# Designs tried in a protein design run: designed miniproteins, single chains, continued (2). Part 33

Each design is a single chain, and the fold is of that chain. pLDDT is the mean over its residues in the fold that is shown.

## One batch from the design tools (miniprotein)

Design m5115
Fold by ESMFold2-Fast:
Structure m5115 (fold): chain A 55 residues (1-55)
Amino acid sequence: SLPVPATTQPPPAPPADWTMDEIAELNREIARLVQEEGLSAKDAYQRILERRAAA
């Protein structure tokens, strides 16, 4: 893959106090929302956080 210089913002980092398993789940859910909904990784992450805050 070719490097894309500083025009694309990186996806948000998961919370530092999460376990490796929780981070893996978060990444899977982000990828699913990106593919299913066509959201950016940032938007998918926000959706996941809102859902978890509501639960």
Scores: mean pLDDT 70

Design m5116
Fold by ESMFold2-Fast:
Structure m5116 (fold): chain A 78 residues (1-78)
Amino acid sequence: STTDNLVNEILDLSPFSKESVQSLLTIILTSSSPIDVQVNLGVLAIMGAVEVTVGDDREKGLKFLDLVDTLENIISSE
């Protein structure tokens, strides 16, 4: 699915820990709590912002943030 492809792209661009990003994505995709989904999307956005600001690859961090924003828009539209 489009969401599965997006999740795989986010994982491939994980700035610090692929395991941490995977855990956050699992909560976002399986939680029935809108607030838990929004909190964990916020954590992903913070991870991307940290990579852009103080990480080794600004372009990778910006792409990660764009994909997280795309995921939030898909979830918010459902």
Scores: mean pLDDT 82

Design m5117
Fold by ESMFold2-Fast:
Structure m5117 (fold): chain A 61 residues (1-61)
Amino acid sequence: SMEEQRKLSLKKQIDYLESLKKAIDEGRKKVPLTPEEQAAYDAFRKKIDENIKKLKEELEK
């Protein structure tokens, strides 16, 4: 159904964002960050987390 296709699309988007989140986390492990770099990573990671949350909320509808 169209509803099932919509949910599959949302799940793929969630998986993509979770892979990006993992890449960011791995990047942080390899290099000491400046305060500016730390702020940028934290802001970007927060945006990814917010997007994942939004997509999961849509998936549950």
Scores: mean pLDDT 81

Design m5118
Fold by ESMFold2-Fast:
Structure m5118 (fold): chain A 87 residues (1-87)
Amino acid sequence: AMKEELLNRAAEVARRLADFLRSIPELKPLGDAVMRLLEQSPRAGADAAIAAAKYAVEKLKDNPEVAETLQRLRDEIERLRAEAESA
């Protein structure tokens, strides 16, 4: 079903966001937590990824490239979930 495909795609983007957080030493524990939630529930993990991106952007406001990447990935997750709910 289209809704299920969009939700699965949102979870894949959330995994990319978690991997990106894990690549930053000071955010690795946050990325690890998001990844654990994604393995238990794609929905809960996607919610955690959105929250983690908001937190990381605030903490890394002096690093615009990191903030821009996190914001872009968060926006993609939110867009895919909105499309799934409208399907």
Scores: mean pLDDT 82

Design m5119
Fold by ESMFold2-Fast:
Order: sequence, then C-alpha cells, then structure tokens
Structure m5119 (fold): chain A 60 residues (1-60)
Amino acid sequence: ASDEQIAGAAALGGEEIDRLGAGMAAGNKVASERAYEATGARTAEELGAAARQAKAQGLL
C-alpha cells in the first residue's frame, strides 16, 4: 500500500476499517466509495493491506 493509503487507514481506525471491509466484500457501493475516498483502496483486499501496513508501523 502507498503512504497515503496507510495514513488513510490509520485515520479511519480498526473498527471502521473492519466495517468498510465487510461492506466492500458484500458489494455495498457506499462502503466502497467511502473506503476509496479515505484510503484510495478499490477492494476489501487493498483496504486490508493498507490496514496491515498501518498496524505494522504502529499507526493502528
């Protein structure tokens, strides 16, 4: 994930990332749009990758 994606994931926090990821996996367009605006992630997998990198850097 890019530095911008990692920063966006950190700003959302773990609970919001889990909610958005679940919504994206379910095909929820609003969750997908929100995740993209906040992190640039286009898929639940990209959002998860950004969250994992943010956690590894101590930002989550």
Scores: mean pLDDT 81

Design m5120
Fold by ESMFold2-Fast:
Order: sequence, then structure tokens, then C-alpha cells
Structure m5120 (fold): chain A 66 residues (1-66)
Amino acid sequence: SAQEGALQEAQEHLARAREAIAAGDVKGAIRHVQRAISAAGKLAPEQRAAVLAEADRLLAEAGEVL
């Protein structure tokens, strides 16, 4: 379904953002978080809130590296 596809897309981008932070690639991390947020727009409110909360956490973590 479109919602399942969007959730998988959001989760994949959050995973890539975590990998980018671990590698010191702050710009890559921010790019992946932005893609996850975009995919989250297609999700039900509770699933969207969970993705956005993780995205906010990763953006804060990426900002602390610089």
C-alpha cells in the first residue's frame, strides 16, 4: 500500500541518516532526514509523529557534531 511504501521509505532514510552521522557526514545526514520528513507526510498521524520525533532527534545529533 502507499502508506506501507511511505513508512518503509521514511525508515530507510532515517537509517541512512544514522549511518551518515556515524561516518561524520553531517550534510548527508540532514539530506536523508529531510527525505524521511517528506515521506512521513503520507503517513497516518501517529506513524508520522514517530518519524518526525526521530528526525528531530537526528537533526539535533547532527548539529552537535559540528
Scores: mean pLDDT 84

Design m5121
Fold by ESMFold2-Fast:
Structure m5121 (fold): chain A 60 residues (1-60)
Amino acid sequence: SDRTRILQTMLRQADELNDTVSRDLLIQGLNGDETAGRQGMARVAEIQGDPQSVIDSILK
């Protein structure tokens, strides 16, 4: 599923950033908590300073 692939990609980025909050949210997303997954993705994108470019890069 596209959602699982996006969450796994964002989880790798959270690990590279050493952001445990995003990591925990994205793991909850992978376990079926859609709200937590979306919050984790948004947090990683915000930390990287360009949310739209980051999202576009991950989805391609």
Scores: mean pLDDT 74

Design m5122
Fold by ESMFold2-Fast:
Formats: sequence, C-alpha cells, structure tokens
Structure m5122 (fold): chain A 91 residues (1-91)
Amino acid sequence: DEKGRLREEADRLMREAMERALREGRATPEDVELARRAAILAYEAESPDLPLYLDAAALLEWQMGLRTPDEVAELALKLHNGEISIEEALA
C-alpha cells in the first residue's frame, strides 16, 4: 500500500526532525506529537489540491478519532475558508 508507506515515512521524517529540535531546546514534547500527527494526516488526504491546515487536522484526528481522508480534507478546507472555527470543529 503506497499510501501506508508514505504515511509511515512522513511520520518517521517528521519525528526525526522534531526530535532534533527537541534536543536543541527549540520544541516541546507536545510539539513533536502534534507534528507527527499532522504529517500523517497530510498524506491521508485523497486530493492534493485541497488545502490542509496541518495543526487543525492533527487536533481533529486526536480529538474526534480516525476519520476518512475525505472527511479530514473537507473539514480542513472549511477551517481554511473560515466557515468553521477550530473550537467548533473540536466540540
């Protein structure tokens, strides 16, 4: 599964970069986990033309459980367009 491979590779690369930032005192452990989830969600989107707010998408994955790529992309697009706030999306 190419999508699964890209998801795992994105997770690994983001984690390695954030672990380096953590060692240098430029990031917190919470930043590492958020960046990791954001990278995974970016690779789950079915349409690369849809804008994703990685921070919002990662928080939505965590708070509301695993969603389909279409649902994540649609909600991220609504957040991007200002149709919904992140607080409303997490409620």
Scores: mean pLDDT 50

Design m5123
Fold by ESMFold2-Fast:
Structure m5123 (fold): chain A 105 residues (1-105)
Amino acid sequence: MEKKEKIKKIIEKFQAQVSLLLHIAYNEGKITLKQKQEIQDIIFEGSKRIYEAIDAGKPLEEILKILDEMKEKVVNLLRSAGQDGLAERVEKLFEKAKKEIEKAY
């Protein structure tokens, strides 16, 4: 399987898991619709940057840097909303995706 296709599947699984957590948090009144959309936008744009980096032949370190930048933005947004527990859960999903990408690269 091509490297890009492997990483795309890892990112799609990660996106689905984060989307589920955000949907639950929004329904429980823990985050606003705007915060949910901002996090989804960060993940979407970051994923596009990862795919572009793979297509450009960038090293693994560049891909992991993009993933870490996404993680920092999302975690900081959730913590600023007072959602430390949700931030920790999302951070663990980023770390799991990071390990899976490292193995696929």
Scores: mean pLDDT 87

Design m5124
Fold by ESMFold2-Fast:
Structure m5124 (fold): chain A 90 residues (1-90)
Amino acid sequence: GVEEARKYVELGHEYALKAEEALKQGNLDEAERYGKLGVRYGLEAVRKGEESKSVELVAEGIGAALRGIGVLAEVSLRRKLQGKEPVEPL
């Protein structure tokens, strides 16, 4: 119901935030793991929001999923760039 959709919105944003923090720290593996969870829970929030006919919860779920997608896109870009050029040791 609505309660399930709200729980998934909260989880989606929680994991999206963790993904963004990991990305900021340069931890690409954790950013990918948390980003995927943010997308997964955001999409579950959309599904449950649609079942509950709640436009607000669908929109919030989309927001969480898009945050996760943004992190995953940047992780992919950073990995691709690192795979072509070695980073000089500090």
Scores: mean pLDDT 85

Design m5125
Fold by ESMFold2-Fast:
Structure m5125 (fold): chain A 73 residues (1-73)
Amino acid sequence: SAEELIAEAARLIGEALKTGKGKELILHVPSELLEAVRADVRVQIAIAEGKKLGIEVRIVADDSIDRPELVVK
């Protein structure tokens, strides 16, 4: 479901922040989920926590994928 995919997006960012190994996190999501992911409170909290750690979090549309995918840089 869309809700499960949005929850997975929040989880991916949260887990990456716990490792502390990236300076930039780029979350790829299907375009139909982009606005819902950006509006999700869990995702917004994760982005704010990343900012406190000096980690930039970006969310981009990617229609080549069916599920959220995180790229760590």
Scores: mean pLDDT 85

Design m5126
Fold by ESMFold2-Fast:
Structure m5126 (fold): chain A 63 residues (1-63)
Amino acid sequence: MDDEAELLAFSRLTGTERRVWLLVEVSGMTYRQAAQLLGISEKTVRDYLRRARRVYEEARREV
């Protein structure tokens, strides 16, 4: 069930949002480390992560 929610969420995310999710939630990187690796700001990492989490929560409710 969780895997289906992750796949559904990933389908709704942009490539950068998916990378933020993978780096922070899966790999345990800090916002600063993810921001430096992706060439974006820490604020953008937080914004993308919030959206990714929201999309994941919605996907979990749909499956």
Scores: mean pLDDT 76

Design m5127
Fold by ESMFold2-Fast:
Structure m5127 (fold): chain A 90 residues (1-90)
Amino acid sequence: SGALTAAEFVNPQLVQLSDGTYQGTFDIRLTYSDGSTSVSQGTSAPQPTREQAFQALQETIEQLTAALKEVSPDLKVTTPDLSALRAEAS
């Protein structure tokens, strides 16, 4: 395994859970200096409304971006276009 060089947040979604709450989900694609890649799924905390779940998703992506850059200051982070989800949450 090489050093982490890039992180890309992809496939953002808002899903309704069985208890009626809403949760943000996303995938994160990590690229390493040896050219290898890995994909992990992430989630934000469940919220009572789609709008609150959207806000929690944005905050989670921002917090993870900050945490990744703290570990790897030269890391290239690509954030997803959330405009469609913002419209869905309104």
Scores: mean pLDDT 84

Design m5128
Fold by ESMFold2-Fast:
Structure m5128 (fold): chain A 83 residues (1-83)
Amino acid sequence: MTEEEKVEVLAKTIIDGAVLAVKDPSVFEPTVEFLKWAKEKYGEDVMKRAAQLALKLAQELVKQGKLSQEALEQAKKIVKEAL
């Protein structure tokens, strides 16, 4: 798996985790713990790039009406706790 593929998979994990956390708050902590593990394994730069990509994509999806503002706020909280 390339660095770019890792960034894309982690960005998707942040967005998917955020969407699920809106419906089920118990998803929040396991998502944060997984991302902390990924940061240790893949490095801080990969994790920062994934977080930036996730927030950029989530903001765009909210503008398009495809993602709730609540899910974007959950994504921001996940990123803050994981980084």
Scores: mean pLDDT 86

Design m5129
Fold by ESMFold2-Fast:
Order: C-alpha cells, then sequence, then structure tokens
Structure m5129 (fold): chain A 84 residues (1-84)
C-alpha cells in the first residue's frame, strides 16, 4: 500500500474537502486515514491502480509525475503526492 496526501491548489470549503474525501473513498482499495484543513491523507494499493481508479471515477487528470497527480474535482484543482 502507498500513502498519499491530497492538497487543494485553489480555495476550498470544508464541504469541498468532504466531497473529495467521499469520492476518494469510493475508489476500490482507497482508505481515508485523516482529513485536516484542506488536506486528505489516504492509502491506495499501487500508483497505477490509483490513477486508473481516478479515471474510472470520472476525475479530470491534468498531470501525472513519478510522485504526484494533479487533477480537477468538483471545480477545484488538487494535487495528490505520494509519501515515502
Amino acid sequence: MMTWVARALTPVSDADVAALAAALASIPGVTIVAVDGNTITFTAPSFDSFVQGLRAAGFDIIAVTDDSIIFRFNGHTWTATRVT
């Protein structure tokens, strides 16, 4: 399992954070660990399975790097970074 941290790159409300956490939790194999301010800590089985899960869930993927994914969800831009 890999640990990830999602952060908002645009201003978000608590409701926006809760909506993303719920959407992430709906992806097979994703577990929410913590929600703190505009950050969500979660686990996923692998990088490739997580990226495919985001695409299947209808997330707009802007960019994918070796350690991060930039995506749009519900009108906001987010980055998810792998924690080693």
Scores: mean pLDDT 82

Design m5130
Fold by ESMFold2-Fast:
Structure m5130 (fold): chain A 113 residues (1-113)
Amino acid sequence: SEKAERALKAAAEIVESIDKAASEKDLTKEEALEIVREELSKHLSEELVEETVKILEELLSEAKTQLEIVEAVKRAAIYALALAVGGEISLEELKKDIQEALAKAFELLEKAL
C-alpha cells in the first residue's frame, strides 16, 4: 500500500526532525506543531494532517517540559501512521504507553501491506 508506505516515511521523518530540533534548543509547542504539519503535508492528505494536528494539540496542552513536547510529537506520529492505514488508536492508548501504541501501529501497518 503506497499510502501506508508514505505514512511510515512521514512518521519516521517527524521523529528525526523533532529529535534534531530538540538537540539544538528547547522547543515551543508552536514549533512542535509546525514540524509535524510540515512533515505530514509532504506525504499525507490534508484531512489526515488536520486529524493528527488536532490530537497533537490535545497532547501538547498537558506538556510541561521539552521531553514531554518531544514525546507528544512522537505519539502524534504513531497516531498518523495508524490513521493512514485505516486503524484505530485512541488518545487514551497513546497517553498510556508509547511502546504499546507503536507496536499496535506496526501491527496495523503490516496487515495493510
Scores: mean pLDDT 81

Design m5131
Fold by ESMFold2-Fast:
Structure m5131 (fold): chain A 79 residues (1-79)
Amino acid sequence: MYVPKTMEETKEVADKAIQVADAILALSDDPAVRAAAQAFIATLRQMVADNVPPQDFMDTLIRLARHLEELIAAALREQ
């Protein structure tokens, strides 16, 4: 689906995304990846606390997740 249907669904998505970011922090020792993952977690928690509309939440989540993925891919290519 393009947009979350409820605020409860938005919170569930946030909880799942934070869980994945926490796992990345536990597994990565790369400073850039760790900084991005910490910022990702902090931003998601802030958006939930601020009751950001589901559409704005998902747009920001996807953008931040993409950025974090790119940093992880770059770190893995360092070799």
Scores: mean pLDDT 78

Design m5132
Fold by ESMFold2-Fast:
Structure m5132 (fold): chain A 77 residues (1-77)
Amino acid sequence: EALKIAKEILEDPERFEEVLAQKDSDDPGLKYLAEAVEHYRRGDLEKAKEYFEKALQESKHPAVKDIAKGLLEILDS
């Protein structure tokens, strides 16, 4: 499920916008996830991967950790 959500975020511009909206979140992991997605869209895959790792480590929400993990698996493929 997490890998499917991650693919939807990468391939669907509307899902990207949903993630970017989380920059105002009180969860540090959601802020890192939004930052990672922004770097990914700019083509900075190295920084995107770094921020996805931070989202995975710092998030308080299991769903955010699952999404970050799925996106990291896609980037490492």
Scores: mean pLDDT 71

Design m5133
Fold by ESMFold2-Fast:
Structure m5133 (fold): chain A 88 residues (1-88)
Amino acid sequence: MTQSRVSGIRNGIRSRGDDPRNQTALDQSVVSTTISLINDGSSPQDIIDEMQRQVQQAQQDGDSVTAQRMQQALQIVQQTISQIQQQQ
């Protein structure tokens, strides 16, 4: 479950490219996906680990743009998790 949804984030980044007008929608999608995964019972650590794995895979594939965008998405994931934990 977690891997498939995180792969969805990576595919979204690849399909929409580097257009700044799409970046806000991607960032909102990352937040929504993170909240959904936590509500579905995924652990915060599993989400972070899978995001880190996807960054490494993009780097190994030589896709520096996707790797950079995935790293930015990882920061959004970590911030979203921190906000959820502070409200509990």
Scores: mean pLDDT 74

Design m5134
Fold by ESMFold2-Fast:
Structure m5134 (fold): chain A 72 residues (1-72)
Amino acid sequence: DAFVQASSRVMDEVYRLAREIARETGIPFGQALSRVLSAITQETLDRVFAGDVDGAVEGVREAAEKVLEKLK
């Protein structure tokens, strides 16, 4: 199921990037995770529902970059 694969890959990437942000900025992991999740756009969620794994993962990376830029 492409939706299950997309949602699983997105969650793995969210956790990975939240850990990297926490490590780079010194904020708690839970705060980094919350900020990344809040920065995910409706467009990225639409890609998950469409089973667009690569597009959804790229959207999560863009969200994480915006979070990191604001914390610098």
Scores: mean pLDDT 84

Design m5135
Fold by ESMFold2-Fast:
Order: sequence, then structure tokens, then C-alpha cells
Structure m5135 (fold): chain A 85 residues (1-85)
Amino acid sequence: SLSGKEVLEMLEQLLGIMKDFNASEEILNLAEETIKKVREAVEKNDNEKAKEIAIQGVKELLELAKSKNETDLAETLEKFLEYLE
């Protein structure tokens, strides 16, 4: 299973990919907010909470990407979610 620190590092990489896809400001803001919450959980050594926040945040990002017809980003988020679960 992934540690909270590994999950945080993966989310930081995902944010980079989102910027490369020119993701909407709303998606980027949600991603940065999710990363902040995951970082706070990691700082408290709460690996389970970090993973839970990441999974929920990625699910919300995926629904938002689908609603905005950002298909390439949605496919990337689906694969990312598979690695977190």
C-alpha cells in the first residue's frame, strides 16, 4: 500500500500533468486544495486520512473533468484513481 508521502508526491505530479493539459482554473484550484489537505494529513502522520482525502479529491476532480468535457484529463484521472485504490 502507498504511504501518505508517496500519495502526496503522486498528487504533485498529477497537478503538473493537469497544467500541461491546460486544465480549467476550477480544476486546478480543486487539485491544489486537495494537495493542501493531503499535506496536512501527512504532517500529522495520518497515512490513512491522507489516502482517503486523495481518493475523494481525485473522484471529485474526475467528475468535474467529465462535466467540462476534458476527456484526456478524465482518462488520466481514472488511471490515477486505480493506482490509489
Scores: mean pLDDT 86

Design m5136
Fold by ESMFold2-Fast:
Structure m5136 (fold): chain A 82 residues (1-82)
Amino acid sequence: ALEEAARRSAEAAYEAAIKGLTPEQVMEVARKASLEAGGSPEVGEAVGRATYAAIQFGYTPEEAKRVALESGLEAARAAERA
């Protein structure tokens, strides 16, 4: 399901970001997690970008994870509707 792909991508992006990986690596990890969960690379990339942006804006890791999940769910629903 696309929602599961968004959730898996958010978890992967969060873990990559707190380990200090680059924005490009965070997006790649999120993309792969989305694909492994049966989602699209677009969902993973959206989650990766949201995670990086939240961290750049000074959100706590917990807040960044929540923002990433919300963005991923929105991207998953948009992809399902397209």
Scores: mean pLDDT 76

Design m5137
Fold by ESMFold2-Fast:
Structure m5137 (fold): chain A 85 residues (1-85)
Amino acid sequence: MVKQMEEEAKALVEAARAVASPEAAELFEKAAEYAVEAARLKEAGAPEEEVMELLKKAAELMKEAAALLSEEQQKALAEKAEELM
């Protein structure tokens, strides 16, 4: 459901902005955009291959963002995201 994905993406981006570096927050924002677009394509009946390609891009950006965070920042991000969701 696109609305659910948008809400989760928004919560993650807000959490990243609150606790992560600006560089990591930008990567999380880009990942969220790809994830939301993938959800929209899935609801529109697009081929699974196109949806999976966008989800792969989102996952790669999430991995890059996480690599910029310390363990303490990763924990703070997870706690803040849960608070906002």
Scores: mean pLDDT 74

Design m5138
Fold by ESMFold2-Fast:
Structure m5138 (fold): chain A 59 residues (1-59)
Amino acid sequence: SDKSTGAANAGFAYALMSDGQGARERLEKGGKLEEGEKAHEYANAGDVTGAVNAVSQAM
């Protein structure tokens, strides 16, 4: 809810983007592969907020 929470969520999203294959496998098994791919696209476009939101929706 505060800035430190936002930073932690952004860091988590970046960690998932760095381990893209592992993240995709986990999300695929949960039926969330599409959300993981959208998060990756947002991160690549520089939309950190969109990436964080997509990851949060997938979890």
Scores: mean pLDDT 56

Design m5139
Fold by ESMFold2-Fast:
Formats: sequence, C-alpha cells, structure tokens
Structure m5139 (fold): chain A 74 residues (1-74)
Amino acid sequence: SKKEEFLRNAKEAAETMLKWAKENGEDIDEVAERLLKAFEAYARDQGFSDEEIEELLTEMRKYIEELKKKLDAE
C-alpha cells in the first residue's frame, strides 16, 4: 500500500540520517525535527489526507524516539 511504502522509505531515511548525525557530531534532535517536517511535506505531495498525514507522522515520531534511544545506547 502507499502507506506501507511511505513508512518503509521514511524509516530508512530516518535511520540513515540519524546515524549520520551521530557519527558527525550533529544535533540529533535538530536533525529529527527537520526529518519530520520533510516527511510531512512529502506526505502532502504524495496526496495523503490530513488525517492520514497525522497517522503517518505519529508512527514516525514513535519510530524516531525509539531510534534515538538505541543510538544513545551505542
């Protein structure tokens, strides 16, 4: 489905960018915030409704928070 494809691509992008941020001494919270804004813009461009966008962003916020915890533990 379009939602599954969006989440797969967004999760891959988040993992790549947050790992890069950690390795390069970037502010992980700032990078995460920029990613969430980019994901919202991309979801709108893909034709998702406001309700669907909020659903997708809610899942991505949870994923990013868990990813930050894992990166902090490494």
Scores: mean pLDDT 85

Design m5140
Fold by ESMFold2-Fast:
Structure m5140 (fold): chain A 90 residues (1-90)
Amino acid sequence: SKEEELVKAVKDLLETVAFYDKATVDTNASDGVTVEYTKRVGRTILEYAKQLSEEYREQVINEVEALAKKSQRQSVKDLLEELIEELKKL
């Protein structure tokens, strides 16, 4: 369904955030690019979530919470926690 495709797109975006978070930590790089990317991903996820039923929005919230818990950088965790609060207000 369209909703299942949107949830899959959300998961793919979150996997990319996790990749940059890990890669920049492993290389001792600045978090600047990861922070900017995470903000862009958050805006996209919010737009997708507006098109989802409550059940699929709950799945998205659970995926963001799981990534926030595993995030290596506090800056990334903080942005994901802000996204969770915004998703809960939809």
Scores: mean pLDDT 89

Design m5141
Fold by ESMFold2-Fast:
Structure m5141 (fold): chain A 57 residues (1-57)
Amino acid sequence: SEAKAKKIEALKAQAEKVKKEFDRRMATLNASDRAHVRYQLDLILASIAAQIARIRA
């Protein structure tokens, strides 16, 4: 379905935007703060992946 494909592409675009934003922010942080922020990024990306999986199911 075209509607499902568009929603998946929007979610993929959101994931790429979030990754780029977090990469920029992490570049200015110390190792401890980077680890914490990376953990938050992983949770956000997992949430987006779960949404894509639900649309595909």
Scores: mean pLDDT 86

Design m5142
Fold by ESMFold2-Fast:
Structure m5142 (fold): chain A 107 residues (1-107)
Amino acid sequence: DPYEKALKVVEKGIETLDLSLLFVANGYITGDVELGEKLAQEIRERQSRAVAKALQLEEPVELSPEEWLEFVAEQHGVKVEEIRENVLRDLERARESVEELLKEAKK
């Protein structure tokens, strides 16, 4: 069931605070998983390039989701906990949307 797979991907996003996984979840919902995975990779590469540019590094930085949230917090002059709370809220809303789709698919 693509909705069950999408739900598992969103749950992994909540555990890791990785918003790029929402593109993978959408890929399962729309039936284009390859596009979803490609878009998720493009987001991670853009994040890596943004950090490298800000730090004046020649090479892209290998970046965890947590390190990205720390970078965003520093760029906005806020606490990382505020960024984590906002990301978690967005991921939880996505979970609720996928759960609703899964319930409708099982009717």
Scores: mean pLDDT 84

Design m5143
Fold by ESMFold2-Fast:
Structure m5143 (fold): chain A 66 residues (1-66)
Amino acid sequence: SDAELKRLIAERAGELAAKALLYKNPDVTEIKVSVIDNETIHIEYILKGEKKEFSVNYKDVPEFEF
């Protein structure tokens, strides 16, 4: 149950990160979000024809600047 709760929190954090990315960069396309080890959120996206990627811990998502 604790592991399931962590995964749910990370998934919600990933959704928030993707929304924040798109809000600040409306021309972003092909957003792909993955959760690793129930704590790390990996995001891949296309911006102006260039593939970009980054990783962030779920607890840092609300304070992450894009």
Scores: mean pLDDT 78

Design m5144
Fold by ESMFold2-Fast:
Formats: sequence, C-alpha cells, structure tokens
Structure m5144 (fold): chain A 81 residues (1-81)
Amino acid sequence: DAAKVKAMLEKEADKLEKQGITEGAKKLRELAKKAPDLSPLEALAKAMEVMSDSYEKAGDTELAKLLRQGADKLRQEIAEA
C-alpha cells in the first residue's frame, strides 16, 4: 500500500528533523513523494540508505553501519527476486 509506505516515511522524516538531522528528513520526505512509484522493498532500501548517510554525517557511525548493512542485505534480496 503506497499510502501506508508514504505515511511511514513521513513519520521517520519527522523523527530525524526532531533530532536535528534536517537534511536526512528532507531526503525522506522526497522519497515519500515517490512512494507510489516504488515497490515497498525498494522504498525501504532507499530509506535505510538515506538514514545511514544521515546518521554517519551526524556522528552516529555504529547506527549508520547497521543501517547500511540492512540496506545491502535488502538490495541483495531484491536482486535475487
């Protein structure tokens, strides 16, 4: 459901903005606008990639690494489908 995916991405963007990660929040909001044109798995992979880059720039390198590993695993699953 594209509407549900969009709502989830907007909610995560709000969380990043409240943490001061404003650039990451903007990128997630842009991704939310594209949600109807993406599969749920593709949207999730892109969201994890955006969050990984955003947390790395914010200095949370451990969380960034975990998110990047999650995105890579999901990308592998998409490629094998």
Scores: mean pLDDT 81

Design m5145
Fold by ESMFold2-Fast:
Structure m5145 (fold): chain A 89 residues (1-89)
Amino acid sequence: SEISRRVEEMDRRAREFAERHRGDPELQARAERIRARFPDLSDDEALLEAAALPDAIKVGEEMKKKAEEAGDPEAAKKAEEQKKELEAI
């Protein structure tokens, strides 16, 4: 029940974000590319992911750097692979 409530809350947040940003043509184009790769995502979810994409790529770069500094090559490789997948959108 708690998990179901959190999912409903995430869906609500995605809808509110989409309503606020539906007039952004660059964001809409990115959301369409995300949906092409992840067809199970709703239009609203794809738009939210599109807005988060630059920050997600930056987080991936920071995670790779921290993993390299910590001497964790597997974590660094995973962060780099995730970053490349996001950059390919």
Scores: mean pLDDT 78

Design m5146
Fold by ESMFold2-Fast:
Structure m5146 (fold): chain A 50 residues (1-50)
Amino acid sequence: TTLETRNEAVEIAQNIKKQNPGATKKEIRNGLRALGYSNDDINYALSQVA
């Protein structure tokens, strides 16, 4: 996956957290997975949202 795709996953994860303040990391992970992001990009995004 490219750096651009990884940064997009981070932005989406942050947006999910912003719109759903109570969202768990598991819920954010499931959302990103549903959008077709790789496990590597999802794990990176989750590390940036905490």
Scores: mean pLDDT 79

Design m5147
Fold by ESMFold2-Fast:
Structure m5147 (fold): chain A 87 residues (1-87)
Amino acid sequence: SPPRVFTLTLAIPIADGVDPDRAAEIAQESMERALKEEGVELLSPIRTEVRGDSVVVTATVRGTPEAVSRAALKAVNDALEALDKAA
């Protein structure tokens, strides 16, 4: 599939005992790494917002649907693993 512009919005649950600011940092770092690993171009700064028991991560990106999908999955999985270790 050809590269397209996507707005990604990921809601990542905060593990019990993790500081919300640390959770936002972990979520942002996981998104940055996943985008780089999948060769997805970041078009605007990654935004993080703590909302209830979740961190919402938003990014506008350019890439193939396949690469963007893989990056989103990696970002969520890496963040969940890191949050579990931070608790």
Scores: mean pLDDT 87

Design m5148
Fold by ESMFold2-Fast:
Structure m5148 (fold): chain A 102 residues (1-102)
Amino acid sequence: LSSLLSSPDPNVRIQAMKDIGNLTDRQKVIDNQPSLAKSLFDPDTRVRITALESISKIASKFGVLSPEVIEALDMLERTSKDRRVVLAVQEAKRAANEGVRR
């Protein structure tokens, strides 16, 4: 998975984001969170949206997002001019907050 995230083909990077969002192994989810954070700033908007969808799925299943992902979401919410991106960030943050019950 990690090598696919560095692919010059945006379709390969989109598929890698989808695969990460569908992971059922908690440790693999944790290991891939730095790659999710990086993908939030991908030059291709489709990769960014897919990364946000994957983060929302992960937050809903596991309730845990790494500090790197949280910082990336905060920056993207402040800097993005795309309303769909901002709304997706807000949904990901909401899913994470509602999923964290200890």
Scores: mean pLDDT 77

Design m5149
Fold by ESMFold2-Fast:
Structure m5149 (fold): chain A 95 residues (1-95)
Amino acid sequence: MEEEEQKLLELGEKYAEAIEKVVALARERMDKVRDEIPPDFEARLAATERALSEAIEELLREGKLTEEEAEKLRELFEKSLRRNREAHERRLAAA
């Protein structure tokens, strides 16, 4: 069993409502700058990381997230994005 993958799924289930709030706001932010993001994978990954981070900060400021939820969501998103990058690198290496 992939322990890291299971840990990410467990965090996702525990913080599902908080994740939905952050993802919805991050999506709105990404839509505003869609035309400014280069079409390459690295630029899109960086834009996603920024949008998620900004959404967490805004929801914390508005009192819609707790500090604990924000900390766990940052950990979850960082690990998820890192996994996506590693998968992309592996595919390029295998080509």
Scores: mean pLDDT 74

